# Designed miniproteins, single chains, continued (4), part 66

Each design is a single chain, and the fold is of that chain. pLDDT is the mean over its residues in the fold that is shown.

## One batch from the design tools (miniprotein)

Design m14285
Fold by ESMFold2-Fast:
Structure m14285 (fold): chain A 105 residues (1-105)
Amino acid sequence: SLKEKIKELIERFKNAFDQLAAEGIAEAPTPEQAARLKALRDRFNKELDEILSDENLTPEEAFERIKKIADEFVEGLAQVNPDIAERAKAVADRFLKELEEVLKE
């Protein structure tokens, strides 16, 4: 179903962003910056889990919510590690393009 395809895409996206967050945490120059990235990762994961658990999720609602949290994640990463943020932006852009294609066919 369309809903199952959306869940599969969200899971792949979550895993990719988790990996980028882990790399940023490992490369963080200060404990405070590492803590900021951990908080950013935890917020992103919580928001994605809420989307995955939403039985009333519509395709258009899913797209707008994912776009918002992806933008917030990239913006947060850019405050700590601009290089990883650029990579996260590329991942988000690819994911959103794939999601839009699934929604429109």
Scores: mean pLDDT 81

Design m14286
Fold by ESMFold2-Fast:
Structure m14286 (fold): chain A 85 residues (1-85)
Amino acid sequence: ATPEERARAAGLDVKPVEPKRIRADSPEAQALVDELLATAKRHGAGIEEIELTPTRARLKFSVAPEDGPAFGALLARIRAYLERA
């Protein structure tokens, strides 16, 4: 199934979209962005914008994630990255 079909199967009302803006200023930030995108595609969430730098994280969702264990764990890793950077 397409990511769009997975989002609809999860009860989401809008198509997931590929992020229009991605910024990651370190290898750790880039790895977190890649995992976030992969998790969004697997769990039917859409992400419109991602910015992850040592001093700033901005995430905009076109389709809001539900608090699934995979998203919770990934967001905790992003918070830990920001606290260390």
Scores: mean pLDDT 62

Design m14287
Fold by ESMFold2-Fast:
Structure m14287 (fold): chain A 74 residues (1-74)
Amino acid sequence: KEEILEKAYELTREALDRLFPPEVAATIRKRLDELIAAGDYDGAIALMRNVAHAVLDKEPELAQEILKLVDELE
């Protein structure tokens, strides 16, 4: 569970850093970190899923890997 969450987080962070403006990426990362710190794993999963969908057109393979990992966390 924790290992899968870490992998999903790393791939989501990669998508944010590569495909989003730095200010937007920092804002989303901060929100994701806050959700994880609060133990709101459902919220963290939903946010990572939303990021994956947002990058699906530009980076379909990366988006699909994120979606696979968040589905495993359910």
Scores: mean pLDDT 82

Design m14288
Fold by ESMFold2-Fast:
Structure m14288 (fold): chain A 83 residues (1-83)
Amino acid sequence: IEEEIREAIKKKDYEKAVELAKKALADPSVKLSAETLLKAIEAARKLGDLEMAEELEEYLGETSSEEEITEALNKLIKEELEK
């Protein structure tokens, strides 16, 4: 499911990425990386699904350290700046 989320984001299929992220949040056995969660949060925001973006942010805070979140966020920002 984590790889499927990343593939959906690569294809710019933000709706599918958000749907897969919802399934992952419902399954306590699934662990998503901070990087994948941040990408899913951005996908939800691009769709205007602010409720889902907030849920993903809460999950990110519970499953990842603040340092891991900061590093993943910085990586994503640098990738966006690459253009």
Scores: mean pLDDT 73

Design m14289
Fold by ESMFold2-Fast:
Structure m14289 (fold): chain A 104 residues (1-104)
Amino acid sequence: SEALRLLREALKLVEEVLSDPNATLEQIKEAARRVGALVDEALRIVAADPSLTPEQKEELARLFAEVRELVDRILHQDMTLEEAKELFREIGELLRRAIEVLEK
């Protein structure tokens, strides 16, 4: 699944940044921009996929909207490195849930 590939790439970006003890706020913001772009592409693919149930599409749309909101907060709000890392952990959890929906 192309959507599954994109979400796994997004999750890998989140995990790589969170595992780096030298990660800067700017690196988190750059990763957030990339995660947002991958999730937006995954949403377009999911919306057009006839093999997914309406229930799967609705759950994925909700999860993707939550990821986009957290990405927008990281990109457009003043915050500490610790606050940005916390939001990025939340993005990781939402991406894992979206992957589980697609693997069913």
Scores: mean pLDDT 90

Design m14290
Fold by ESMFold2-Fast:
Structure m14290 (fold): chain A 66 residues (1-66)
Amino acid sequence: LPEIKVDGKTVTFTGASPEEASAAALGCARGGCRALVRGDTVTCVCPTVEEAERAAEEAKILLEKV
């Protein structure tokens, strides 16, 4: 699994494979956030802290299935 950091309204996934990056980005979008994918790093920017927490949880569920 990639390293997951929640920092306020931002969730960062580091060390993701291409499949894990896609899963993290999808979870981010489902949480109502904007996903930026750069190589093995996915940066999820959310409008609120609560949405960042939701996006991280949604992404973790998808990442566990990859």
Scores: mean pLDDT 81

Design m14291
Fold by ESMFold2-Fast:
Structure m14291 (fold): chain A 93 residues (1-93)
Amino acid sequence: MERSKELGRWVYEKFEERNKKLKPVAEEAIEEIKKLGLLEELKEQLAKLGIKEEEADATDVLLALRGLETRGIDPEKVKELMEKIKKKIKEIE
């Protein structure tokens, strides 16, 4: 079957469509984190995961926030933001 390139293109198109819908969720989450004064803490946590802020998707932001919650950095605010992000991701899926 000589369709590996066609299959790859279809997978890429579906991945790009999903990323286009999820990128605003990540950007809005980062803005909310910035408003909470936790942007530097988020950047540190993303750096520990090997992820740059501009490359972070909604899932990366959730992983970073879980790290902040585990460290005891504003755990109530972080938990509320995580739930908000999870809800937005679910609404897009």
Scores: mean pLDDT 73

Design m14292
Fold by ESMFold2-Fast:
Structure m14292 (fold): chain A 60 residues (1-60)
Amino acid sequence: MRDAQRRRALEETAKALGVSVSELRKTFGSARLRELFAEADARGVDPVEVVKKALKELEK
């Protein structure tokens, strides 16, 4: 995936979750966020759902 497309997906995901891109980067880091988006692409699912599930995992 192109860096521009990945950045746009990250911004859209952050907005959908009601957080800033900076908060997502602080929570997961760039490498983990890239991994989550790659997983979403591989599974053919919305990145928002994958990131949301990962955030719920961190709540426990």
Scores: mean pLDDT 75

Design m14293
Fold by ESMFold2-Fast:
Structure m14293 (fold): chain A 76 residues (1-76)
Amino acid sequence: MPLSEAERALVLGLLDRAIAAAEAGDLETAKEHVDRAGTLLAGKDPAAVALLQRAGKAESPETMIAHVREARALLE
């Protein structure tokens, strides 16, 4: 099922918040935003979900930001 315009906007906002949290060194908050975005994408965009699952397992802000940016690019 495709994303609604409202769901897509909400997901993109969550990914932007995840990037901001990771850039601030707050991986816990960044992972919470990634997990929420992944839940909204579940069953709708498997490629983006896979990237967000990798972001959620990231041990560094740099790795998380890279995967979140790739997922964001798929949704724009």
Scores: mean pLDDT 84

Design m14294
Fold by ESMFold2-Fast:
Structure m14294 (fold): chain A 90 residues (1-90)
Amino acid sequence: SFQKDDGEVKDEDAYNKAVELANQGIELARQGKYVEAADMFIKAGEYFEKAGQLLNAALMYDSAAFLYFLSGYDEKAEEARKKAEELRRK
């Protein structure tokens, strides 16, 4: 379901794991399990970072931040947002 960033994948195992976790997060979100979905997106973001897929990692952290915020987990939402911001250039 996820497309690779413009750059090459640095670690194929990490990339594959990130995609699996991201897909699990999407399915959990569809079920209304927003906190569990956000937890999966954090893990997916960490694996996308290991794979050198920084845009996909930032997207995962933004997705987690939104779902944590929607669920009232404001501190976790802010932590995830900061992770996404660190990966993005100004």
Scores: mean pLDDT 87

Design m14295
Fold by ESMFold2-Fast:
Structure m14295 (fold): chain A 79 residues (1-79)
Amino acid sequence: SMMEKRFEELLKKADELFRQTGDAINDPNASKEEILELIKKLKEVLKELEKVADPEDEIQLRAIEVGRGLIKKLEEYAK
């Protein structure tokens, strides 16, 4: 379905943003503001994933749950 394709596109975007955020956290030249902006973008993608998720698709719902947990961990690292 079109919603399933959109979910996959958003997952790829989330994966890229998670990698960028991890790189920024490990970069001594990256600013706190840069890290917070990446976390903000991740939260926006998570909200879009929640909108297009199939409520009966346990795999999609689990992916959202995992993403939410990872974002919370990143917020803790950003202090």
Scores: mean pLDDT 86

Design m14296
Fold by ESMFold2-Fast:
Structure m14296 (fold): chain A 94 residues (1-94)
Amino acid sequence: KEGLEEILRLLEEGIEAVKAGDRERAIEILREGARLFNELAVASTDPELKNTAIAMGSDLRVMAEELAKGKLSDEEALAALEKIKEKVKEMLEK
């Protein structure tokens, strides 16, 4: 689905921003990813996709807040983003 491909691109950009130490850029990308997941959830009639999009969007929003507060390390952010990225890839195969 088109929205999932855009989210995958943003997750890749977010990972690169964290690796580069660009915390401001990483936070912006995570907030944008959360918005796109919310748009997918609203547009979806599939309960599985809707619930997954809500959960992942919430995770990205919390991660952005924790990064902004200095409560999340770059290593922790990278690990969490890689897990979300793998889930998005799994959803794209369906």
Scores: mean pLDDT 83

Design m14297
Fold by ESMFold2-Fast:
Structure m14297 (fold): chain A 82 residues (1-82)
Amino acid sequence: SRALALLEQARAELRRAAAAGLVSPRKARRLLTILEQAEEAIRAGDLERAARLLEDALAEAEADPALARVAALLREALAAVR
């Protein structure tokens, strides 16, 4: 699935930003949890729930310049589930 591949890339970029000290461990953990829930929704075929979770994660990522790459990947993932 293209959406699942994009979510794995988004998680990798998020972990990279956290490791570099660009985002707090608390914020990274919260976003990782939302992305894990989105992955579960995609695997269950609940694309409406996946889209809502991705929209929530995207809004948080767009609010943080350090997460610009994560936001770009989440925009593509959201397009892939619509």
Scores: mean pLDDT 88

Design m14298
Fold by ESMFold2-Fast:
Structure m14298 (fold): chain A 78 residues (1-78)
Amino acid sequence: EKKKKLLKELDQTKRELSQEVADYLGEFLGVPKKFVENKQITGAVHLGLIVWQKENGLKDDGVLDKATQEFLVEHMLS
């Protein structure tokens, strides 16, 4: 299921995501596709993640730690 797929991909954290998951994360964060870079959380996607973490009371370091992964997937799929 999509939720389990997202959790497995995000568990790579500092490593490459699949292109599909990277695009989906960019879309969720409101980042235009042309700024989604190389299956990695960099540039505009990284900045968008930091802003989203801050708005949701999470650690705003742009890292997909366990708490960020779980809350992100719950929020994206709810």
Scores: mean pLDDT 66

Design m14299
Fold by ESMFold2-Fast:
Structure m14299 (fold): chain A 103 residues (1-103)
Amino acid sequence: SRVDRLKSRLDLVVRGLGLSEEAIAELRALIETDPEGAEEVLNLLLELSIAIALGDVEGVERVLEELLELARRLGLKALAADLERRREEFLERARANREALSL
């Protein structure tokens, strides 16, 4: 089902981004109540994970801003707070990956 696919995407995002238990619970509730909104959020969280892995620091900043706007619009307070608190960690991880990928 669509719900099962979204739950699988959430598991991947949780492993990659290290989201808080509160943010995870909020996203699980969103998958059940608003699967369309959940898909949009999960796609942006996957884009964030990819930007970090590729060392795309500018991409991380852009996707975080889009995620925070969407999270606030959808009332995802725990996710928004978690992303704001972890913003510098995500940027540092992206910078480290950029350095590792440079020749």
Scores: mean pLDDT 86

Design m14300
Fold by ESMFold2-Fast:
Structure m14300 (fold): chain A 100 residues (1-100)
Amino acid sequence: SEELKKLVEEAIELLEEAREELEKSDDPAAKELAKMLDGAIKTLRELLEKNASGSEVITYLGIIIGELREFAEKHPEYKEFLERLAEELERIRNKILELK
């Protein structure tokens, strides 16, 4: 689906922008989070390359949202940043759920 591909590409762009912002910081927690986001970006690109189903993408986005929220609990200084990112990913996930 072209719509599914577009939504996954939007999720990748969102994560890339978040990673770039974190890479500006010398904080070890920011570096750990940037590495986590890099892993998520790579996995979403793999899902695009294999033409993964909407269900597979929805499942993986759910995992990432959960990981972001867990990181926010360990690093409350990133809570606002991570909650905004999680909400944007949930918006994309919900749009995928509405496809067909």
Scores: mean pLDDT 88

Design m14301
Fold by ESMFold2-Fast:
Structure m14301 (fold): chain A 106 residues (1-106)
Amino acid sequence: MAERAIKEMEESLKGIKDAAKESGIKEKDEIEKLVEEGLKHLEKLREAIRRGDREAALRHLELVAQNAERVYELAKESGDEELIKKVEEQLKKLQGALARLGEYLE
């Protein structure tokens, strides 16, 4: 279900933001900005799905995926092993939801 996938992605992004905040790493503010941007893309994705605009939906899905990739690189750059593990766990959930929704929209 599209709504379930979007909710899973929202929770994963929020989990990443919370983990970054708690870690106190130098990159935390940048990760928070990327998460907020990703959440905005998820809102645009939800709007596109409601309109039946598959092209716009796929575009916003791709932007969420790219944003998540940037977050992962920042987490790795920090060298905080516990944060990296938490981010990897959340990204695994996010990628699973992205794949399911991408197949549904194609």
Scores: mean pLDDT 85

Design m14302
Fold by ESMFold2-Fast:
Structure m14302 (fold): chain A 108 residues (1-108)
Amino acid sequence: SNELTIGLLLVALTSDALVVRRMVRRYYPDNSEMIALVDEVIDLNLKMNDLFVKHGIDAKDELLSLLDEILKRLDRLEEMAKDNPVISAQIRSMKETNEYIKELLKSL
């Protein structure tokens, strides 16, 4: 079902954000702005997972809003990491997953 797919993709986004955090801390250890942005992305992903577990598709509007807030932070992270192709590829993958979740939510 689309609802099960959304749940799995939200968990995958959280896992991807943890990987990006590890990479940012490794490649940009002194960049406090990038580290703060990644931590914010993780916090927003955890909030989305909590909302979806508690309310499912009834939280659709709040989930869409949180996905947009995550996307804004991912766009800034991608710009700051543009010289690192590995981190940029991971961020682009997260943006594609984010867009797919939005389309699935709109279809419900």
Scores: mean pLDDT 89

Design m14303
Fold by ESMFold2-Fast:
Structure m14303 (fold): chain A 78 residues (1-78)
Amino acid sequence: DLLARGRRVKQEVLRELEEKLREAERRGDRDAAEEYRKEIERVEKEVTDVHFAAADALRAIGDEIDAALAARRALALA
């Protein structure tokens, strides 16, 4: 039960990261694509299903990476 729920949340997080990776690749943002690829690999290598609380943390990390990359691009364009 708990493991099955953790697996479903992990799959949802991976789907969101894969969407962000495809968007970064489509716009030619190599730095963003590299960061998302590393995060996907990290999540995939998890040998034990994570609890719901950990999934919320993974989503927050993804959002922080996206915000940091957006800020970096804004500074580069300034």
Scores: mean pLDDT 69

Design m14304
Fold by ESMFold2-Fast:
Structure m14304 (fold): chain A 68 residues (1-68)
Amino acid sequence: DLEKIIEAVREALKSIPGVTDEQIEKALEALREAKGDPTAFLKRLRELGFPDEVILAAAEAISRALRK
């Protein structure tokens, strides 16, 4: 369920100090474009210039959401 993965990533990014709602929505748009594919999503976050801390948090969140 893509929406469940999106919500997991949203909550993880909201926990990072200094990340704005606009940046979160931009990251979640990248996740929708990747159709939940972790490799494509993380590559897109790097291309968009997100810091390593955000990329790591997103990677952990999507990994947990996929492992049930």
Scores: mean pLDDT 81

Design m14305
Fold by ESMFold2-Fast:
Structure m14305 (fold): chain A 60 residues (1-60)
Amino acid sequence: SKIKEIEEKMKKKMEEILAEFREKVAGASPEEQLRITIETFARASDVIGEAVEEISKLRK
């Protein structure tokens, strides 16, 4: 289904974000880890928002 395609695309983007996050925190200080975590969640929120908007457009 179209919804499954959107979910799969979102999951792939989330995996990429998680891989980048792990790389960035690997040598960071606690304060830098906090900043990177906040920025990463903001990016993840955007990806989820895009998926939700695509699904919403299918229902309108």
Scores: mean pLDDT 83

Design m14306
Fold by ESMFold2-Fast:
Structure m14306 (fold): chain A 65 residues (1-65)
Amino acid sequence: GREEAIRAAEEAFRLAGGEEEASVEKAVQAGRKVSSLAATAIWEAGRVTGKEVITLEEVVEAIRM
């Protein structure tokens, strides 16, 4: 569910070396180790925004919408 994807994204950001902000590439790589849902959500947030660095808040908002 959405809450599981959010928790997985939080763990991915922690593993990527930041709690609130990370490079899309590093966050996606970390996400793949946690959950395919986290990796997909982070990759999509990066693709849609066109940003190389995104916040956990932006990923969570994308999952909740």
Scores: mean pLDDT 77

Design m14307
Fold by ESMFold2-Fast:
Structure m14307 (fold): chain A 88 residues (1-88)
Amino acid sequence: MEEERRRRELVEEARRLLLERARAAGLDDEEIKKKMQEMAEFIDQNREQADKELEPLIKELPESEHEEVEEQRRRQEAMIEAVKELAK
């Protein structure tokens, strides 16, 4: 259960980071939703390329106490989930 809470916090942080970055770039709520939908489709079609495009944002997520491989995977998963939630 505690791991699920930490994962939820990471997803929330990813959502905040995405929204803050998009708003800082001057995007409207409609544009943000559209971009998240496009990103979600891009992730579904070209997961590897989408991962590379999201890499700068993933790197801005807070570090976890897990090993590097696990940390990278957790950050990627949280970012993908945040994009899908914002796209919905």
Scores: mean pLDDT 73

Design m14308
Fold by ESMFold2-Fast:
Structure m14308 (fold): chain A 85 residues (1-85)
Amino acid sequence: MEETVQLDESKEITLKGGVKVTLHVRLVKRTEGGEDVYEASAEVEKDGEILAKESAEARTPEEALLALGELAKRAIEKAEKKLGI
């Protein structure tokens, strides 16, 4: 399976209570059965531990970018819940 990375970025963010974590966002293009599929993912990491990960597939890069925002929000909420904040 051939994959092309469209976006792969990491950013430090501050959660509730001043807790600092790293948000990793990734968007890849895959070709499956002659059709292009875009996969968006967001991971929240603290001190090398992955606290939350969310992913989704989309038909276009625009849909994937919109999904990426919601995935990042969900990953952050899940990480906050895991940390009890």
Scores: mean pLDDT 81

Design m14309
Fold by ESMFold2-Fast:
Structure m14309 (fold): chain A 73 residues (1-73)
Amino acid sequence: SKLEEMRKIAEEIGREVLARARSHPRPLTDEEIRKLVLEAVKKLLDKVPFTDEAMDIIAEEVRRLAEELRALR
């Protein structure tokens, strides 16, 4: 379905950002985390239509990504 396709796109973008964060040679600063989240938001907005369903998917993925980035030590 179109919703499943959008969720997969969001998941792939999130995984790419997390992979870059995990490969970082030192622990991320709050500023670096904010930059990564903003880059993810920009990519998500570029890849999905501006519908309520797409905005919900973006919001959910951004929330998960921010939590996972903060969990990195």
Scores: mean pLDDT 80

Design m14310
Fold by ESMFold2-Fast:
Structure m14310 (fold): chain A 92 residues (1-92)
Amino acid sequence: SKIDKFIELLKQGKFEEAVKILEDIYKNGTEEQLRELIEAIEKANLPTLVIAPYLGMEDDVVKIFEILAEIAEKLGDEELAKTYRVTANVLK
């Protein structure tokens, strides 16, 4: 699935490719797919996995957290959206 490919790219540090897939999911995904994406991210503990090895941060990682914040907001999870936005701002 696109979600599985996104997670695999994040684990490989391929953030530019990961952003492109995430933007496709955000623009064309159903509410169910957006929810499954957030659940997959939480299950994989991806914020810790992405940030811990890549503290030198590229613009693509900031973009990933900004898009994840927009997805969380669309799903009505304002607290999760705020958490992702704060993470993106810390990494800028």
Scores: mean pLDDT 77

Design m14311
Fold by ESMFold2-Fast:
Structure m14311 (fold): chain A 83 residues (1-83)
Amino acid sequence: SVLRRAWEEVRRILAAHGIELPEAFPGSLAELLEAAADAVEAWVRRRGAPFDEEAHRVLVEVMEVAARLAGREGLEGLELGRA
């Protein structure tokens, strides 16, 4: 499924930075993005450092990948929408 692919890609991106996501698969795009954001926030707090440029970049990339993959149906409807 699109959401599963998005989750797997998000996990790969975050794992490259030492951030682990739970194995439980989110049931929606919103839940997926919330889980990723929570993981990034926990990582920042664990480091004891402020939310820096790297953390911001990681979060943006996660949101972009997840939204693009999970939102393909919406993007197709937007581009090809004749309704």
Scores: mean pLDDT 66

Design m14312
Fold by ESMFold2-Fast:
Structure m14312 (fold): chain A 63 residues (1-63)
Amino acid sequence: SDATIAALARKYGLSVGAARALLAATREEDPERSRARVREIADREGVSYDTAERAAVALYLAS
């Protein structure tokens, strides 16, 4: 839900747009492309890769 995405975005210090992009990255079948997307989002949002990866997992599990 949009409310769940917004809550998780706040928890991990991300914009709602970044949280949506991370959720999309979890649906990428190529693990290398998925990792590259998570890295790009982490760098853009100014968070660590580990933070973005934890956020992506939380978003996936909540979807």
Scores: mean pLDDT 85

Design m14313
Fold by ESMFold2-Fast:
Structure m14313 (fold): chain A 66 residues (1-66)
Amino acid sequence: SSLSEAEKMALVMEEARKAFPEDRVPLSETRARLSEETREYLREKGREYGLSDLHIELVAASALRA
């Protein structure tokens, strides 16, 4: 079965949250590092699901707020 772009984005977000849980409060340097690692993870998973660059950037922006 095919997934919509929104569904793919939601799936990538959920996988990112599992890989990078918010159960710890990072220091500012750690937060910056985690944000970059999360972006790389989202780009990799986004490409795997066939998301466009624009949709990957939208997912990254949402993940970094959550």
Scores: mean pLDDT 63

Design m14314
Fold by ESMFold2-Fast:
Structure m14314 (fold): chain A 85 residues (1-85)
Amino acid sequence: SSSLELLKKAAEEAQRLYGREFRLDGTMGNGTKAFVEHYQKLAGLEVTGIADVETVKALQQAAGLNVDGVLGPVTAAKLIAASLK
């Protein structure tokens, strides 16, 4: 529950800052980087803006997805879609 709340808050922040540039198609743009950075800040992880294995696993767990630490385009799209629900 707490992890999902952090995920949603990070997505809201990315939408607030980048709007149309925050894409749900899994491409790594400014909006997706802002989403990752804000989630890292909220989760107490190192703020790199890079979706490393630890960050991806935390995001997957928060979204209720399989935790494998791999951020492919389909997984990225599902993570962003889940965070905006």
Scores: mean pLDDT 71

Design m14315
Fold by ESMFold2-Fast:
Structure m14315 (fold): chain A 103 residues (1-103)
Amino acid sequence: MTSKEVIDEIKKKIEELLKKLPPYKINDPNVPEELRVELYSYIAVYYLAGFELDGETVVDILKNVYKVEDKLIEPILKKAVELAEEYGLEKAKKKAEEALKSL
């Protein structure tokens, strides 16, 4: 797969997961924690691979822009490592692993 095809697939998956949220917003307590972790992990991979951001910047975006709870950051990054490996995104995987080590 080309990098563009992989990024487009990740973007579609984010859109599919967002459709599961109504009537709730993503950080609403009525949204299952597993769904929030999955959705944010795809968003993290999208930033790491699509925008080529570093892991520290993506963690900052999750905490300060998306207002993700601190307890979810480690599960999100672990899932992002798994997703990056599944999609063959070696650079994104390394960045997510580096961010995990910095926690």
Scores: mean pLDDT 82

Design m14316
Fold by ESMFold2-Fast:
Structure m14316 (fold): chain A 101 residues (1-101)
Amino acid sequence: ALEEVERLGERLLALADRLVEEARKQGNEKLALEAEIEEGMLLIGLGLARRFNDALFGARQLAKVARRLLELAKELGNEELAEEAERLLEEIERLLRRLEE
């Protein structure tokens, strides 16, 4: 469970990095900053999940970040990143259902 949280978290970090890069290419510094903030929140959430061995907390933090990255990708108009964020959110929601039973 925690290993799956970490795997999904690494994929969200990669998505956030790509979103920052694409936002900067478009000159959208505000959206780039918002994506960087979400990356920071994700790193904190993953660190806490590892520290306390709390996969459910970790998965909830991933879902929150994934929803925000989806919003930012849609705002940027990047359909590819939005679709990737949506797929990740679906995987995270499935993990949450398994952890909550």
Scores: mean pLDDT 88

Design m14317
Fold by ESMFold2-Fast:
Structure m14317 (fold): chain A 99 residues (1-99)
Amino acid sequence: GKREEIKLELEILLGLSRIILGVAKLIGDEGSEKAAKLAIEAVEVGIKAVEGEISLDEAIKYIDEKLEKVREIEGELAPLAEKIIEKTRELVEELKKLE
């Protein structure tokens, strides 16, 4: 169903965030590494929300905190990490629209 589709999208974003972390480490960009770690944390919160382990409002609050932090980071991959966090927020908002 729609919840399973959202979970799959979040799992894909988690995989992408881990790849970005690996690339950041390979190129030695500490800012990109920090940004990728924030993206991983935000997506993990989204997965906990889809699994019912935390409330959707708590998930959005935590994701917004990660989004604020990533926007302060300078790094080649920081804009991509920010986009992942934004997409994670959108997916959690979609969960709130389910009956």
Scores: mean pLDDT 90

Design m14318
Fold by ESMFold2-Fast:
Structure m14318 (fold): chain A 75 residues (1-75)
Amino acid sequence: MEEKKKEFLEKLNKVREEIGKALDEWDTLSDAERQERLDRIINKLEELKTEAKKAGLDDYASFIEEMIKELREMR
């Protein structure tokens, strides 16, 4: 379980890095580029949420759900 949790956290951290990069570049992006980056990130988070639920990592699944909601509100 600990090893699977580490692999999951590495995937989550990579997506968090993508979020940070998108936010850093946000003011320089067109509306189309903002939507493309948000959709890509949200899709990755939806996959991680499903993986977290299957692995019994309910706290992480809830955390990811909140991130998805916040990103959708950035439209």
Scores: mean pLDDT 80

